# Designs tried in a protein design run: designed miniproteins, single chains. Part 37

Each design is a single chain, and the fold is of that chain. pLDDT is the mean over its residues in the fold that is shown.

## One batch from the design tools (miniprotein)

Design m1265
Fold by ESMFold2-Fast:
Structure m1265 (fold): chain A 66 residues (1-66)
Amino acid sequence: KLIVTVTVQNKETGELYVGESVLESSEITDFMIQEALNLAFQKAKEQAAKDGHSTDLEVVDVKIEI
């Protein structure tokens, strides 16, 4: 099981937004990690966009659990 959590911060407001992606497999490949990272980042950006903060985002934390 692969869990990827990406936290982004709006550089002007300091507000944090979190996206999480989960993939289940008996074998974790580099491709799966990349896909999970992309999905988690997109989810974090979506949360920021809902608050009107789709720009000036910086990735401040990436957590990968296998």
Scores: mean pLDDT 79

Design m1266
Fold by ESMFold2-Fast:
Structure m1266 (fold): chain A 82 residues (1-82)
Amino acid sequence: MYGWERMRLTGKLAGKTVGVSEPGEELFLYAKSPTVKKIFVPSNTPEEVVEELRSLGVEVILADEPTLESAKKKAEEWIKEN
């Protein structure tokens, strides 16, 4: 579970969450969650992984740096704006 964080949305998006995860099998399990609206991943996430996640119906956003912390920061910034 370290390496995956679920951040709850408020207001108009209440009941939805955003996910933050490094590349791996767990990422696909979390993408199948019906409450997950977006997933933020490190910038070095393979294109094949990104396309597979998008095929599951989730929006995938790449962070600016190849780190989980960068993905988490980008998710926190997105939540503040939405």
Scores: mean pLDDT 66

Design m1267
Fold by ESMFold2-Fast:
Structure m1267 (fold): chain A 112 residues (1-112)
Amino acid sequence: SSEIQQAADKAIERIRDYGSLAAAEAPKSADEIFKIQQDTIQAIRDAADLAVSEGADVGVAKVREVKSETDRRLQELADKYPDEAITLRQMGAAVGGVLDQLARTLEALASS
């Protein structure tokens, strides 16, 4: 549905913004931040497509998997570059919040 795609697009825009800010503040991690950002954006698109084709519950489950994977990758990157760990953890919290909001929006659309 257009509402599911709009919710995904808003999440993608916020993740792009957080990723760009984090990359500017964490130059050693910048290439990996952009890779994590690109993979997370694609996974959100996949989750939106699943929500449309298979149902919102399936899309929500995929968003939760994306959150866990993104958090894991950012934590591994923070362990690799401890001097950039604060920026990476702040990005993880911000992106996690965006993904939580997307999951709630998909659930609300399913119940409407």
Scores: mean pLDDT 89

Design m1268
Fold by ESMFold2-Fast:
Structure m1268 (fold): chain A 58 residues (1-58)
Amino acid sequence: DLKERIIKAAAELGKKKGILDSKVLKEAAKKAGTSVGTVYKLFGSRENLGEEATLYYL
């Protein structure tokens, strides 16, 4: 599941740098094997990705 891979990657990156770090979206896309454009299509914003990643971390 691509969306789950992106959330997991963002959660792990957020643990190291903070969920809303400017590089989290780009690095999460790379770790999930997708593009930044696909992340924007699935989550709409970096803030929405950060929210879902925070909930995953809990």
Scores: mean pLDDT 73

Design m1269
Fold by ESMFold2-Fast:
Structure m1269 (fold): chain A 57 residues (1-57)
Amino acid sequence: KEVDELIKKLADYALKNGLTLEQVAERLGISKEELEAIFNKEKEPTPEQIERMKAFL
């Protein structure tokens, strides 16, 4: 239940399903730039974003 595990699963899911970063961001209801920051460990996702990521997976 580490945020890093969730991000890793999300990245793996996107890769396996041929989703672009923009498409993942759109489904999560956030900007591509914000998702990039989260993936690069520059920003931690909010609790709402974490719940959206869980629902996406």
Scores: mean pLDDT 79

Design m1270
Fold by ESMFold2-Fast:
Structure m1270 (fold): chain A 59 residues (1-59)
Amino acid sequence: DKLDQIQELVAKFMEQIDNTDDLNEKLELAKKLIEQLSELIPELDKDDALEVLEKQLKS
């Protein structure tokens, strides 16, 4: 299931992001997550998705 693949990928990257205290490293991991998600979801607006995630991480 494509959704299961997406959930597994997100969980894996969010675990790495949560274990990192450096904001710059979190943002780099977020970028990698969005790039890999775009392979599973070709319709994904990578710039918009990354902006939303970066805003969440900075909050």
Scores: mean pLDDT 80

Design m1271
Fold by ESMFold2-Fast:
Structure m1271 (fold): chain A 112 residues (1-112)
Amino acid sequence: SMMKEKEEKIKKNKEIIENTFEELLKGLDEMAELTGNKKIWKEIKEALKALKNEDYEKARELGASDEIIELYKKLKEAAEKGSEISEIEELIQKLIDAIFEEYQKKMEELEK
């Protein structure tokens, strides 16, 4: 049935998103240990947790850009609609790219 196929896609999409966020959070903890700048990495980690909890006001307060918030909203909507895995992966990549661009921007501010 088409309904079972949609439910299976939604389940897989949610698992991909959850696994990706878990890996990102682990990577942030590793970067905090390696770079010694624990405060900035902790703030980014807390922003990602707020984003995952759909607390967009808190995510914004913690430095999440409008682009990051909009990409996450699109990703969640696509996942819940049972979009193709390729679309989910594209949205995840765009989200990761936007997050790393924000990290680079914050690191550059510390060099001045």
Scores: mean pLDDT 78

Design m1272
Fold by ESMFold2-Fast:
Structure m1272 (fold): chain A 96 residues (1-96)
Amino acid sequence: MSSETAAKMVASILLIVGLQLDAELRGDEEKAKKLTEMLNLAVEISRLADQLDEEAAQEYVDKLNEATKLISEGKYDEALKLLQEALADVQARVAA
């Protein structure tokens, strides 16, 4: 994975971190818990995508961007499902 592609993944992760910290500071424990789970998924997706070629890694940048968009729209369950499906997909590709 290129430094540019890695930077894009890190940017998506940092957006989720900021939202998770905001939820904790506001005392929204359920929202903070969901965002923490999504953060863990995004980090693992990014780690596994680093083992793929640039074209495949860019697909996971796009999936992380879609997840952050869903989170910004309050669609946490849809974002969580997307990240879970993306993790399963990247795990299968790395195992091949």
Scores: mean pLDDT 86

Design m1273
Fold by ESMFold2-Fast:
Structure m1273 (fold): chain A 83 residues (1-83)
Amino acid sequence: MEKKVEEVLELVKRYGELLEEIKKRVKEPAPSVEELKELAKKKGDEETVKLLEEAERLQAEIKELVADPEVEEALIAYDEKLA
């Protein structure tokens, strides 16, 4: 269990770093990653599209790992300690 929790925490950290980089590149707020990706494609910003695609992939991996109830419970407990 702990190894899976560490993997999820590492993926969450990478996801957060990607979101920060995307925020620096995107001047206009958009309500979803899908809308940001569409906007970036229209502007021809391939780098922002790649970052958004990587963020979507990381989100999907996190979702699959968190689907384990034990991993989800451990992550909630960890977040509660940080809050």
Scores: mean pLDDT 69

Design m1274
Fold by ESMFold2-Fast:
Structure m1274 (fold): chain A 81 residues (1-81)
Amino acid sequence: SAKTEAALALLEEAAARARAAGDLGLAQVIDTIIRESRDASDEQALSALEMARSIMEGRAARDPRLRPLAEWFAAQVDAIR
């Protein structure tokens, strides 16, 4: 569906931004979520976005350099919902 496609594209961009920020561990976690979300329903895709948002928020709480990434991602998730 269009929502699932948008969610997967957003996760791919988030993984790329995590790599650019030097957090390869975060990028790997997001890549795993993308793989597990193959053929996901809209509800499952939205659940995957909420999981990624929670993970990014936890990372940003420990590393303030990731705060802009976490805030950007949260705003994008809210736009898809």
Scores: mean pLDDT 86

Design m1275
Fold by ESMFold2-Fast:
Structure m1275 (fold): chain A 73 residues (1-73)
Amino acid sequence: MKLKVGDFEIEAKKEGDTITITVRKNGGEPKTFTAKVGEDPIPVAREIAETFGVSLEEALKIVGAGIKLAESQ
């Protein structure tokens, strides 16, 4: 399942307590990040922010969207 947040396409899947979030900007190469259910989203948001050159606030929106998408499956 795929969701769009601004210029980003987000895919996410849940395997047990692990959420895999795949993020793609403007049709570029996808990059994969890992989060855990119930953990602090700030560390993974920082990785996304540094990877794509976006604000931490924007990266947190991406992480939140990915977690919500994974939990809806």
Scores: mean pLDDT 79

Design m1276
Fold by ESMFold2-Fast:
Structure m1276 (fold): chain A 91 residues (1-91)
Amino acid sequence: KKLELPEEVLEELRRLDERLQEEYERMLAEGEDPERIEEELVVRRLAGRGLILEGLPVEEAWERLEAMSEEERRELAERQRRREEELAAAA
C-alpha cells in the first residue's frame, strides 16, 4: 500500500491536524470570518504536511509556517497538493 510512512511521521501529521483545529477555534472566538479562517488553514494544512514529510516535527513546521509569507505558504501548499494528487492517481 501507498504512504508507507514511519509511525512517528504519522503521529506528527496527526498533531498538525490537532494544531490546525485549535487555531480554527481560536480565530473563530476572536471574531474572524469562518470562510477566511478555512481558506488560511487549508493552506497551512497542506504546507505543514509538506514540511513534516520533509522530516520536520510539528513544532518546527508550525514555527516555519508562522515565519513564512502568505505567498511562500501558498507555494508550499500547492507543491504538496500536487504531490498528494500524483500519489492518489498512481494508486
Scores: mean pLDDT 79

Design m1277
Fold by ESMFold2-Fast:
Structure m1277 (fold): chain A 70 residues (1-70)
Amino acid sequence: MEEKRKLLLEMARRAQEELDRARKENRQDDVRLLLDGFNDGMLTYQDTGDVEKMAEVVEKTIEEVRERRK
């Protein structure tokens, strides 16, 4: 339980940092992609109950946004 909670907190921290950065740099498309990916992560958790799978979905979205940033 503690390990899964730590994973959720770390995921939330990384997600917030990327979202704040995208907002600060006025990258509205990246903000939308991050929010959509986070929503997909939430739906994955609702369907599977797997925090690690949810974190993988969120992390993939963060990496996609980072790769798009030129």
Scores: mean pLDDT 78

Design m1278
Fold by ESMFold2-Fast:
Structure m1278 (fold): chain A 95 residues (1-95)
Amino acid sequence: MRELAERILAELEEMKARIEAADIPEDVKQRLLAIIDETQARIRALVAADAPVEEIIRVLTEGMLQIGAIAYEANNPELLAVMQEHEARLQELLD
């Protein structure tokens, strides 16, 4: 469980770095970074509380849905491609 949470957090950190480097509107960037930061904080709190893996997956799913909604609203093909790539990598971790 901890190893899975650590890999999820590392993947979110990688996504955060790519969003920070992306040529997208600043407001969109700030909204995405805030959700990633909140999702990472929630996952870290769950790990510290020795919560079930299902709760960590739920928090991750909620965060990814919010990120996807913002990416869809922004209608930026580069951002959407980045999100889809990281979603696929996270899904592979959960398999």
Scores: mean pLDDT 83

Design m1279
Fold by ESMFold2-Fast:
Structure m1279 (fold): chain A 100 residues (1-100)
Amino acid sequence: NLALKAMVAALKGDIEKAKELLKKALENPNPVEDGFSIVGALVVLAEKDPKVALELAKYMKEKLNKKVRSALATQLRQSLPEIPESTRPVVEEIIKILTS
């Protein structure tokens, strides 16, 4: 599973690999099956490299349809209480990008 591999790469601090794997996962996105791993990767990247996380959010806005973006934004919003306070502003900005 590419989305899960992206999240694991992000957790290990391999930002370039996480970005590449996440972009590949987003070529055929399934927010029901892969949503947890996609938003997990974005949250970890928001913590470790906010600039890359925001770049990926903009990439997703360009490449994904509004329904998929809305589903992922909803999962990110549901995760906000579990996210460190220092990371929440970046995740809130990702949500804004995905829902605009």
Scores: mean pLDDT 85

Design m1280
Fold by ESMFold2-Fast:
Structure m1280 (fold): chain A 88 residues (1-88)
Amino acid sequence: LDRPLSEEEREKAVKLLEEAAREAERLGDEEAAEMLRKIAEAARKAKTAGEFVENTLKATGGSAEAKNAVAQVLGELGVPLSEVQAFV
């Protein structure tokens, strides 16, 4: 996952995660909302898809929900599913 993330891709990832966090809050799932905000922060700091994964695992402890959220966002950015499956 050494694929570089452009500034536009990082902004897109952050927006997707912030929207998901707001939706989780509306559904009353504060734990999911907090997790998604941590993942958004991980995306802001990432220069590559691999750094985004590593930052997320460090921030969230690598829960299945966090791994799934990262996989979905990377899919939206066009990262191949085969590369996403390697770390989940």
Scores: mean pLDDT 79

Design m1281
Fold by ESMFold2-Fast:
Structure m1281 (fold): chain A 82 residues (1-82)
Amino acid sequence: MNLEDMKKLVEEAQKLTEEGRSEELSEEEQEKAYIAQLALKYGAKEITEEQEEKLKELFKEMRENPSMPAEEFQERVKEILE
């Protein structure tokens, strides 16, 4: 997923949310948009399929262990995105 793809995913998800149509996004589409938004926040210009899967695993771990400190989450995101 390149910079343009990430921007498009975030823009489309945000537009649907602003229009009250967030229900039209599948769980998978919402997850992809969230990953893209996170990558853009950390200055990533692209994300590989491998990095996407690692971020999905990190989100799953965070949901299963909500006591994870914000600093630890940020460091793990940086390690995945380089």
Scores: mean pLDDT 75

Design m1282
Fold by ESMFold2-Fast:
Structure m1282 (fold): chain A 120 residues (1-120)
Amino acid sequence: MTAVVGVAAVDAEGNVLYAERLTFSRSDLDAAIERILAGLAGLKPALILLELLGLSEEQQARLVRAVREAFPDAKIVVLSTVESERVRELVDRYLLIPLDEPVSAEVVALRAQEILEELQ
């Protein structure tokens, strides 16, 4: 089974620090998490946006916990097609979205900037 994760990190001024779209087999989730954490390493984001497509609730919780542990002071926002109370408890916002086409890293970055403005 294939999963798609969009990741964007923005600072308090709305500058994009990191943006990537990852497509991977669900069995490669650990490698995907390591890649995301490596991309975010040394950054001081005000907000991290995670668009999670094709992951189970357990897999979403695992990814979100890893990001939260690495960035305890960042606001974490999840966009998902799967409803999850468990994941909602781990993040600042959890938004259920319809099943849409995979978005580009540029689009994920723009969404992160827009959400940051709403939270300020």
Scores: mean pLDDT 81

Design m1283
Fold by ESMFold2-Fast:
Structure m1283 (fold): chain A 93 residues (1-93)
Amino acid sequence: MSIEELKEAFNKADKDKDYILSGDEFVVLLKNLGFNLTKEQLKEIFDKFDIDKDGRLTPEELAKTLGLDIDMENFTEEKFLQILKKLVEFLSS
């Protein structure tokens, strides 16, 4: 999957442009990325990534769960798209 496809899928899901995903936005993102998952599978994945259990996924939580060494102090859209690429690889394996 290309970085441009990841950017388009994310932009359709994250209407607030804050890079924080609610459960509903996460479902939309995964559907836009071509993942046909059950409600149970989506909940298990979301719960795994939602480290602080606040019902929202931050880029830091995603990166940490995926084992990515990304400098979040200098956050960029490109770094976030790298996190999404790793998420797609994780879900595809």
Scores: mean pLDDT 75

Design m1284
Fold by ESMFold2-Fast:
Order: structure tokens, then sequence, then C-alpha cells
Structure m1284 (fold): chain A 111 residues (1-111)
């Protein structure tokens, strides 16, 4: 499926943007981190749209969890939470994105 390749490309872009977010958080550039996370949310919403168009409910649910993790991370930054809590939320966001990426790779093997 051509749409699955597009999802894979978007997920790789999300992984790169999350790496950029980690660097910005380390630099205490929280405004920059929020701008990058807005781009992450836009890409994840596009992946969710593609998964729904494909009728792939498991993939859509996985992406929806990643969106929720990004929303939680943004709230912690906006509320000026301790850096340890922000870093923990970033780790959870990176983990949920990696799980979605693994799910896409497994689905590509079945095609």
Amino acid sequence: MQQMQQILELLHEVVELLSQTERLIQQKDYDGALEVLEEVERKLEKIKELAEEMGDKSLAKSVEKSIRDVEELKKLIENKAPESEIRRALIFTEASTTMTLMLVYEKLKEL
C-alpha cells in the first residue's frame, strides 16, 4: 500500500522532530520546543487521517495515543513543570512513537 509508505515517511519525520525537541529542552528553549511539538502534532494528525482512510483501526489507535502523549508534554512545558517531569514525558512520547513505527514495520512485512 502506497499510503503505508507515506505513513512511514511521516513517522520518520516525527522521530527527527522529537530529537530536535529534546535538544531544545536541554537548552531550556521551551518556546522553540512548543513550536516543534506543534509540527509533530500536525504530522501525527495527518498519519491518523491516512490510517483511518485505510480502515486500519489498530494503527489509528496507536497514533491517537502518540497525539495524547504530545499533548501531555506540551501541557507540562506550558505549565512550567520541573525539567525532570518534562524529560519523562518526552521519553514516553518517544516510546509511543517508536511503538507506532514498529507496528508500521510489522504491517509492511504482511504486504
Scores: mean pLDDT 87

Design m1285
Fold by ESMFold2-Fast:
Structure m1285 (fold): chain A 105 residues (1-105)
Amino acid sequence: SNFPLVIPEEVANQLVELSDELQQLYYETTGDRRRVVTVGELLAALELDLIYQGRRGPLSNPDLFDISDTFLGKLLGVDELDWSDVEQLLRLLEALEKAGLLTRL
């Protein structure tokens, strides 16, 4: 895959600041300290999937999708996120905004 992922600078800065809060939320949600998900990884995976659904996206980082699907699924009370389910994606965005992990920029 030769498609570069570009995250806007404003979003990238926000992701760094929210990293610790996401790590704490991940632990509180899953009880698992072995896998740490950063806001950067979470939103990169979400952005990659949104690009993939609408256009084409990089297929070269399956680990981001696996980690994000498990974490995002638990955040919504399911085992893993179904990226083809638009209603789950909308609820995910709302949950992230309510948790203060995602800001509309």
Scores: mean pLDDT 49

Design m1286
Fold by ESMFold2-Fast:
Structure m1286 (fold): chain A 85 residues (1-85)
Amino acid sequence: SAANRREIEELLEKLREMVKDPSTSQERMSTVIGALIGQIASEEDRGFADRAEQAILEATKTLSEDVQKSILTGLESARKRIEER
């Protein structure tokens, strides 16, 4: 869990740097976002996971509406996969 949280923090920092860099390809950014969503979905500390999810949304708020919708859909899908309700 501590290792997973550290990996999430490292991926979030990488995402923030990629968003600031206009030379970053959308494909590479999508790969990092997908990895983040997957690791957040598997995180046992749900309070940390919720904050990390919000951090993704904040880091990507300047990106196109289509990218933001894809992120929201990915987060919702991951949440449904871990919710045994």
Scores: mean pLDDT 77

Design m1287
Fold by ESMFold2-Fast:
Structure m1287 (fold): chain A 81 residues (1-81)
Amino acid sequence: SAADALAQLRMLEKELQEALENPSTVKPDFWERVLSLVESVLAAHPDDAAIRARARRILETLLEHGPESLHARIRALLASL
């Protein structure tokens, strides 16, 4: 449901904040996992303004702090919002 998706995005925001506070504890697949979950949520809920707004904030954080290898995918998603 949209409510469950929104709760999932809130949990990703918290995990992302914790990763930024403790970058040495971040597993190599963390950034890809977060991006894939955001992609899945957006694909399932393309018309939900609240989901799009939270996804945009997560994607902007991933673009600023995440690995360069993911930047093209992140920019493409941001352009679709």
Scores: mean pLDDT 86

Design m1288
Fold by ESMFold2-Fast:
Structure m1288 (fold): chain A 76 residues (1-76)
Amino acid sequence: MSIDELGELSREIVELLTREGVPPEERARLALQLVTAVAKGDVEKAIEIVREAEERGIISKETAERIIELIKKTAE
C-alpha cells in the first residue's frame, strides 16, 4: 500500500460521504479514521467503523457496502 493508494481511497470515501450529505467535519473525521485503520493493516477495524456509521444512520447501507468494497480492494 502506497501513499497514492491511501490518497485515492480517502478521495473516494469523501466523495461517497459528500453524496450522502455527511457534514464536512464528520466526513473528514470518518475518512481519516478509515484511512488510518487501512494504513495500519487493520481491515476488520475499518469495516467495524463503517458498520457503526451505518447503524447510527450517518450513512446508508448502500454507501456502507461501497466503502467496504473500496477498503477491501485497497487492502489486497
Scores: mean pLDDT 82

Design m1289
Fold by ESMFold2-Fast:
Structure m1289 (fold): chain A 69 residues (1-69)
Amino acid sequence: MLDTLSPEERKKVFELADKLVPVLKKREKNWHQLSTGRAIRYISDNDLIGALGVVLAGEKVDKELEKKK
């Protein structure tokens, strides 16, 4: 959870999420599968910051797509 991370770790999560949002948006029909696969890979590598960054990027994409509907 973001509240258990240091300020520096939270910054890394947000920076990774911001970098991933444009990549996921370009994959309009497959972005859910891409996001899920990437998150699982980070979890397997014990990279919590990477996993949280992918999840946050996916949430941002979901919210932006809802605004267009």
Scores: mean pLDDT 68

Design m1290
Fold by ESMFold2-Fast:
Structure m1290 (fold): chain A 94 residues (1-94)
Amino acid sequence: SREEKIELLLRALRGLLDELKVPEEKKEETLERIREALEIPDLEEAIKRVREILEETLKEVKVPEELAKEILLGVENLVEYAYTGKLTVIDAPP
């Protein structure tokens, strides 16, 4: 279950990086570094490393700051979901 959620997250990130036109070499480097970060048992440390890796890549390809913030927030929520099985932002009352 967790391994399947991590693979789904990495597939979603690959699609996002493709849409942002990240060069193939940088895309593969970023995804491999994120895969390694997702091996960390502690959720908070995993989120910190994923954020740092992705923020570096988004800055290098000059994604606007507001879009980068939204991407980072979305990815952090997906990492939390992979680790806990809960999407906190979707459980908000109507």
Scores: mean pLDDT 80

Design m1291
Fold by ESMFold2-Fast:
Structure m1291 (fold): chain A 57 residues (1-57)
Amino acid sequence: GALEERAKRVAARVKEKALAAGIEVNFDDLFKASLVLLEAGYSEEQAEKEVLEIYGV
């Protein structure tokens, strides 16, 4: 659905930034974290920032 598509976009952006920083992250873990935050009412930008913080990117 629309929420899952938004979560995939957030996860993809986080993975790109993690790769640039030399940090290995699993896409499915990023997707699940992003989905939880979006379900909690976070925007895509807020969810991205939070997931980056969690993974130390």
Scores: mean pLDDT 88

Design m1292
Fold by ESMFold2-Fast:
Structure m1292 (fold): chain A 61 residues (1-61)
Amino acid sequence: SREEILRKLAEQIRKDLANPTRASKAQIYGTWLAYREELLPLLSPEERERLEEVIEEWLEE
């Protein structure tokens, strides 16, 4: 289901945020662009802040 897909995407983001690589930063950005509104409530405030930092790093590279 869509809900299961979103949970898996959120879990993958959490995992990638712990050890970000160039490839994982690109994947995070793509996922965020596609599912921003749906992912926001699945992430903690701390995870959202870290996500924004990783996206900013990717965009500056």
Scores: mean pLDDT 79

Design m1293
Fold by ESMFold2-Fast:
Structure m1293 (fold): chain A 64 residues (1-64)
Amino acid sequence: MTDEVHKLIEKAVNGTAEEALKQTSKAADLAEEHLSSNPGMASHFKGLLTTIGLGTKALKEQQK
């Protein structure tokens, strides 16, 4: 799971704003599923979700 989320984030960072939104949404879905199932992974993925949300917003604002 972490590897999958990592790849989605990498594509979001390296892609266009639209691709970033798409990959961020997928990563959030995967993280959300594991947040409810695995407490140990929950704290890790909470950080990722926060970063993804802020990053997506920043990317949209910086797009020119």
Scores: mean pLDDT 64

Design m1294
Fold by ESMFold2-Fast:
Structure m1294 (fold): chain A 92 residues (1-92)
Amino acid sequence: MKKEVLELQEELQEALIEYLEAVENEDKEKAEKLKEKMREIIKKIADLLGLSEEEKKELLKELDETFESITKENAKELLKTLKAVLEESKKK
């Protein structure tokens, strides 16, 4: 794996955790900033992977649909799951 892609994936994971916390706490300003940050990270990953402009647009559309599907209720469950996965990954 390219080191740059791994670093961006880690940044994306951290931004997603903060986004879920912001949604749970109804911090709309923080949530919007984190959405924009995640879109920029996804664009950088797509560029590094050599994806076409059409594929990038489709990924961003899917990302926006994912954000729309995240509610205050399911954000709590997703946050708990992601934190558990992150803890497991740090056992090395």
Scores: mean pLDDT 77

Design m1295
Fold by ESMFold2-Fast:
Order: sequence, then structure tokens, then C-alpha cells
Structure m1295 (fold): chain A 57 residues (1-57)
Amino acid sequence: SEVEKVEKLLEEGRITQATVLAMQLVEDGNYKDAEAAAELFEKKGYTGMAHLIRNKI
């Protein structure tokens, strides 16, 4: 799933690629997976990015 790809990228420290995937979920109207991705960013301490993703939902 796309959420699993975001999680893997965050675990690998590929924050830019993870952010691009999360924003693509928003653009695709996949708000459920976009919210799940935002929670993953928040759990990893990227609270600002989680907030930006949620604001676009």
C-alpha cells in the first residue's frame, strides 16, 4: 500500500520522498491514506509536516 511505502521511506530517512508520496495521496483524493501518512510523520517527530498534510485534507 502507499501508506506502507511512506512508512518505509521514513524508516530509511528519505523524508523528501515520503513527503512527496503523502502529498500525492492528498492530490488523488485518498484522504484516509493521507491521514494515516500524517500520523506516521507525527510518530517520527515530524509534527510540522503532519500538520501541513492534514491542512490539505
Scores: mean pLDDT 85

Design m1296
Fold by ESMFold2-Fast:
Structure m1296 (fold): chain A 91 residues (1-91)
Amino acid sequence: KVEELEKKAVEFYREKAKELKKNGPIKTNSRKEAIEALKERLIEELKLFEVPEEVIKKVEELLENETSENIEEAIELAIEEIKKVVKKAEE
């Protein structure tokens, strides 16, 4: 079900944001790998949902800076856009 897939994507991003808050900044090597994986997944999902290119670029820029706050903001932005699609489908 599309709704279930979208909800799981949101949950994945939400858990990543919580992980960064609880454990603090990711160590140098694991930070780069985790951010790269998160970036690829976020951008791929946003493209699937046909989110405007400017929003996708904002997410990319936030993840390029790789601070905990910017990563959280990128995740929240992605979650917000995905939630809009999920709510429309749930209706």
Scores: mean pLDDT 64

Design m1297
Fold by ESMFold2-Fast:
Structure m1297 (fold): chain A 94 residues (1-94)
Amino acid sequence: SAAETVKELYEAIKNGDKEKVEELSKTPAGAIALTILKDVKENPEGIIEELKRQIEAAERVLANPDKVTPEQLERARENLEFYKTLLEIIKEEL
């Protein structure tokens, strides 16, 4: 999952595993996560607010499943796990 990619990327960064970081950066989820983890060092408040906004957007979709397609519902679940995982990692590092 996208959230598992974030966790694997974070462990690779902590362990100094440059080869694994490079490998994961070639995936869409890993590329986005790496950019967020880099950008948060320059703008922690702005990035945290953006992640919270993405989490709230996903939660709104999940609260109204009958108003979305099954594909949109699945994407909302993946997005929720992805952004929550990033936010928890960022909170632990700040």
Scores: mean pLDDT 86

Design m1298
Fold by ESMFold2-Fast:
Structure m1298 (fold): chain A 75 residues (1-75)
Amino acid sequence: SIEEILEKNRELIEEVAEYLKEKFGLSEEEAREAAEDAVTLAVRFNFKRNEELQSLDPYLSKEVLAGIDYLIEHK
């Protein structure tokens, strides 16, 4: 479930949120929300930027996309 992903990946979410705050100048809340979405998607797709994950791009914010790219590059 999404809740289980968020609980298990709290440290990773914090890391991505800090990255997004620095990159885009987001608030703490905005960065956390974008980081949670990015981590959830990256985990669900096993850190693979496949066609199925790419098909979601038009529905995602630039911040969530940057978070996904960060996670796939750095793991």
Scores: mean pLDDT 85

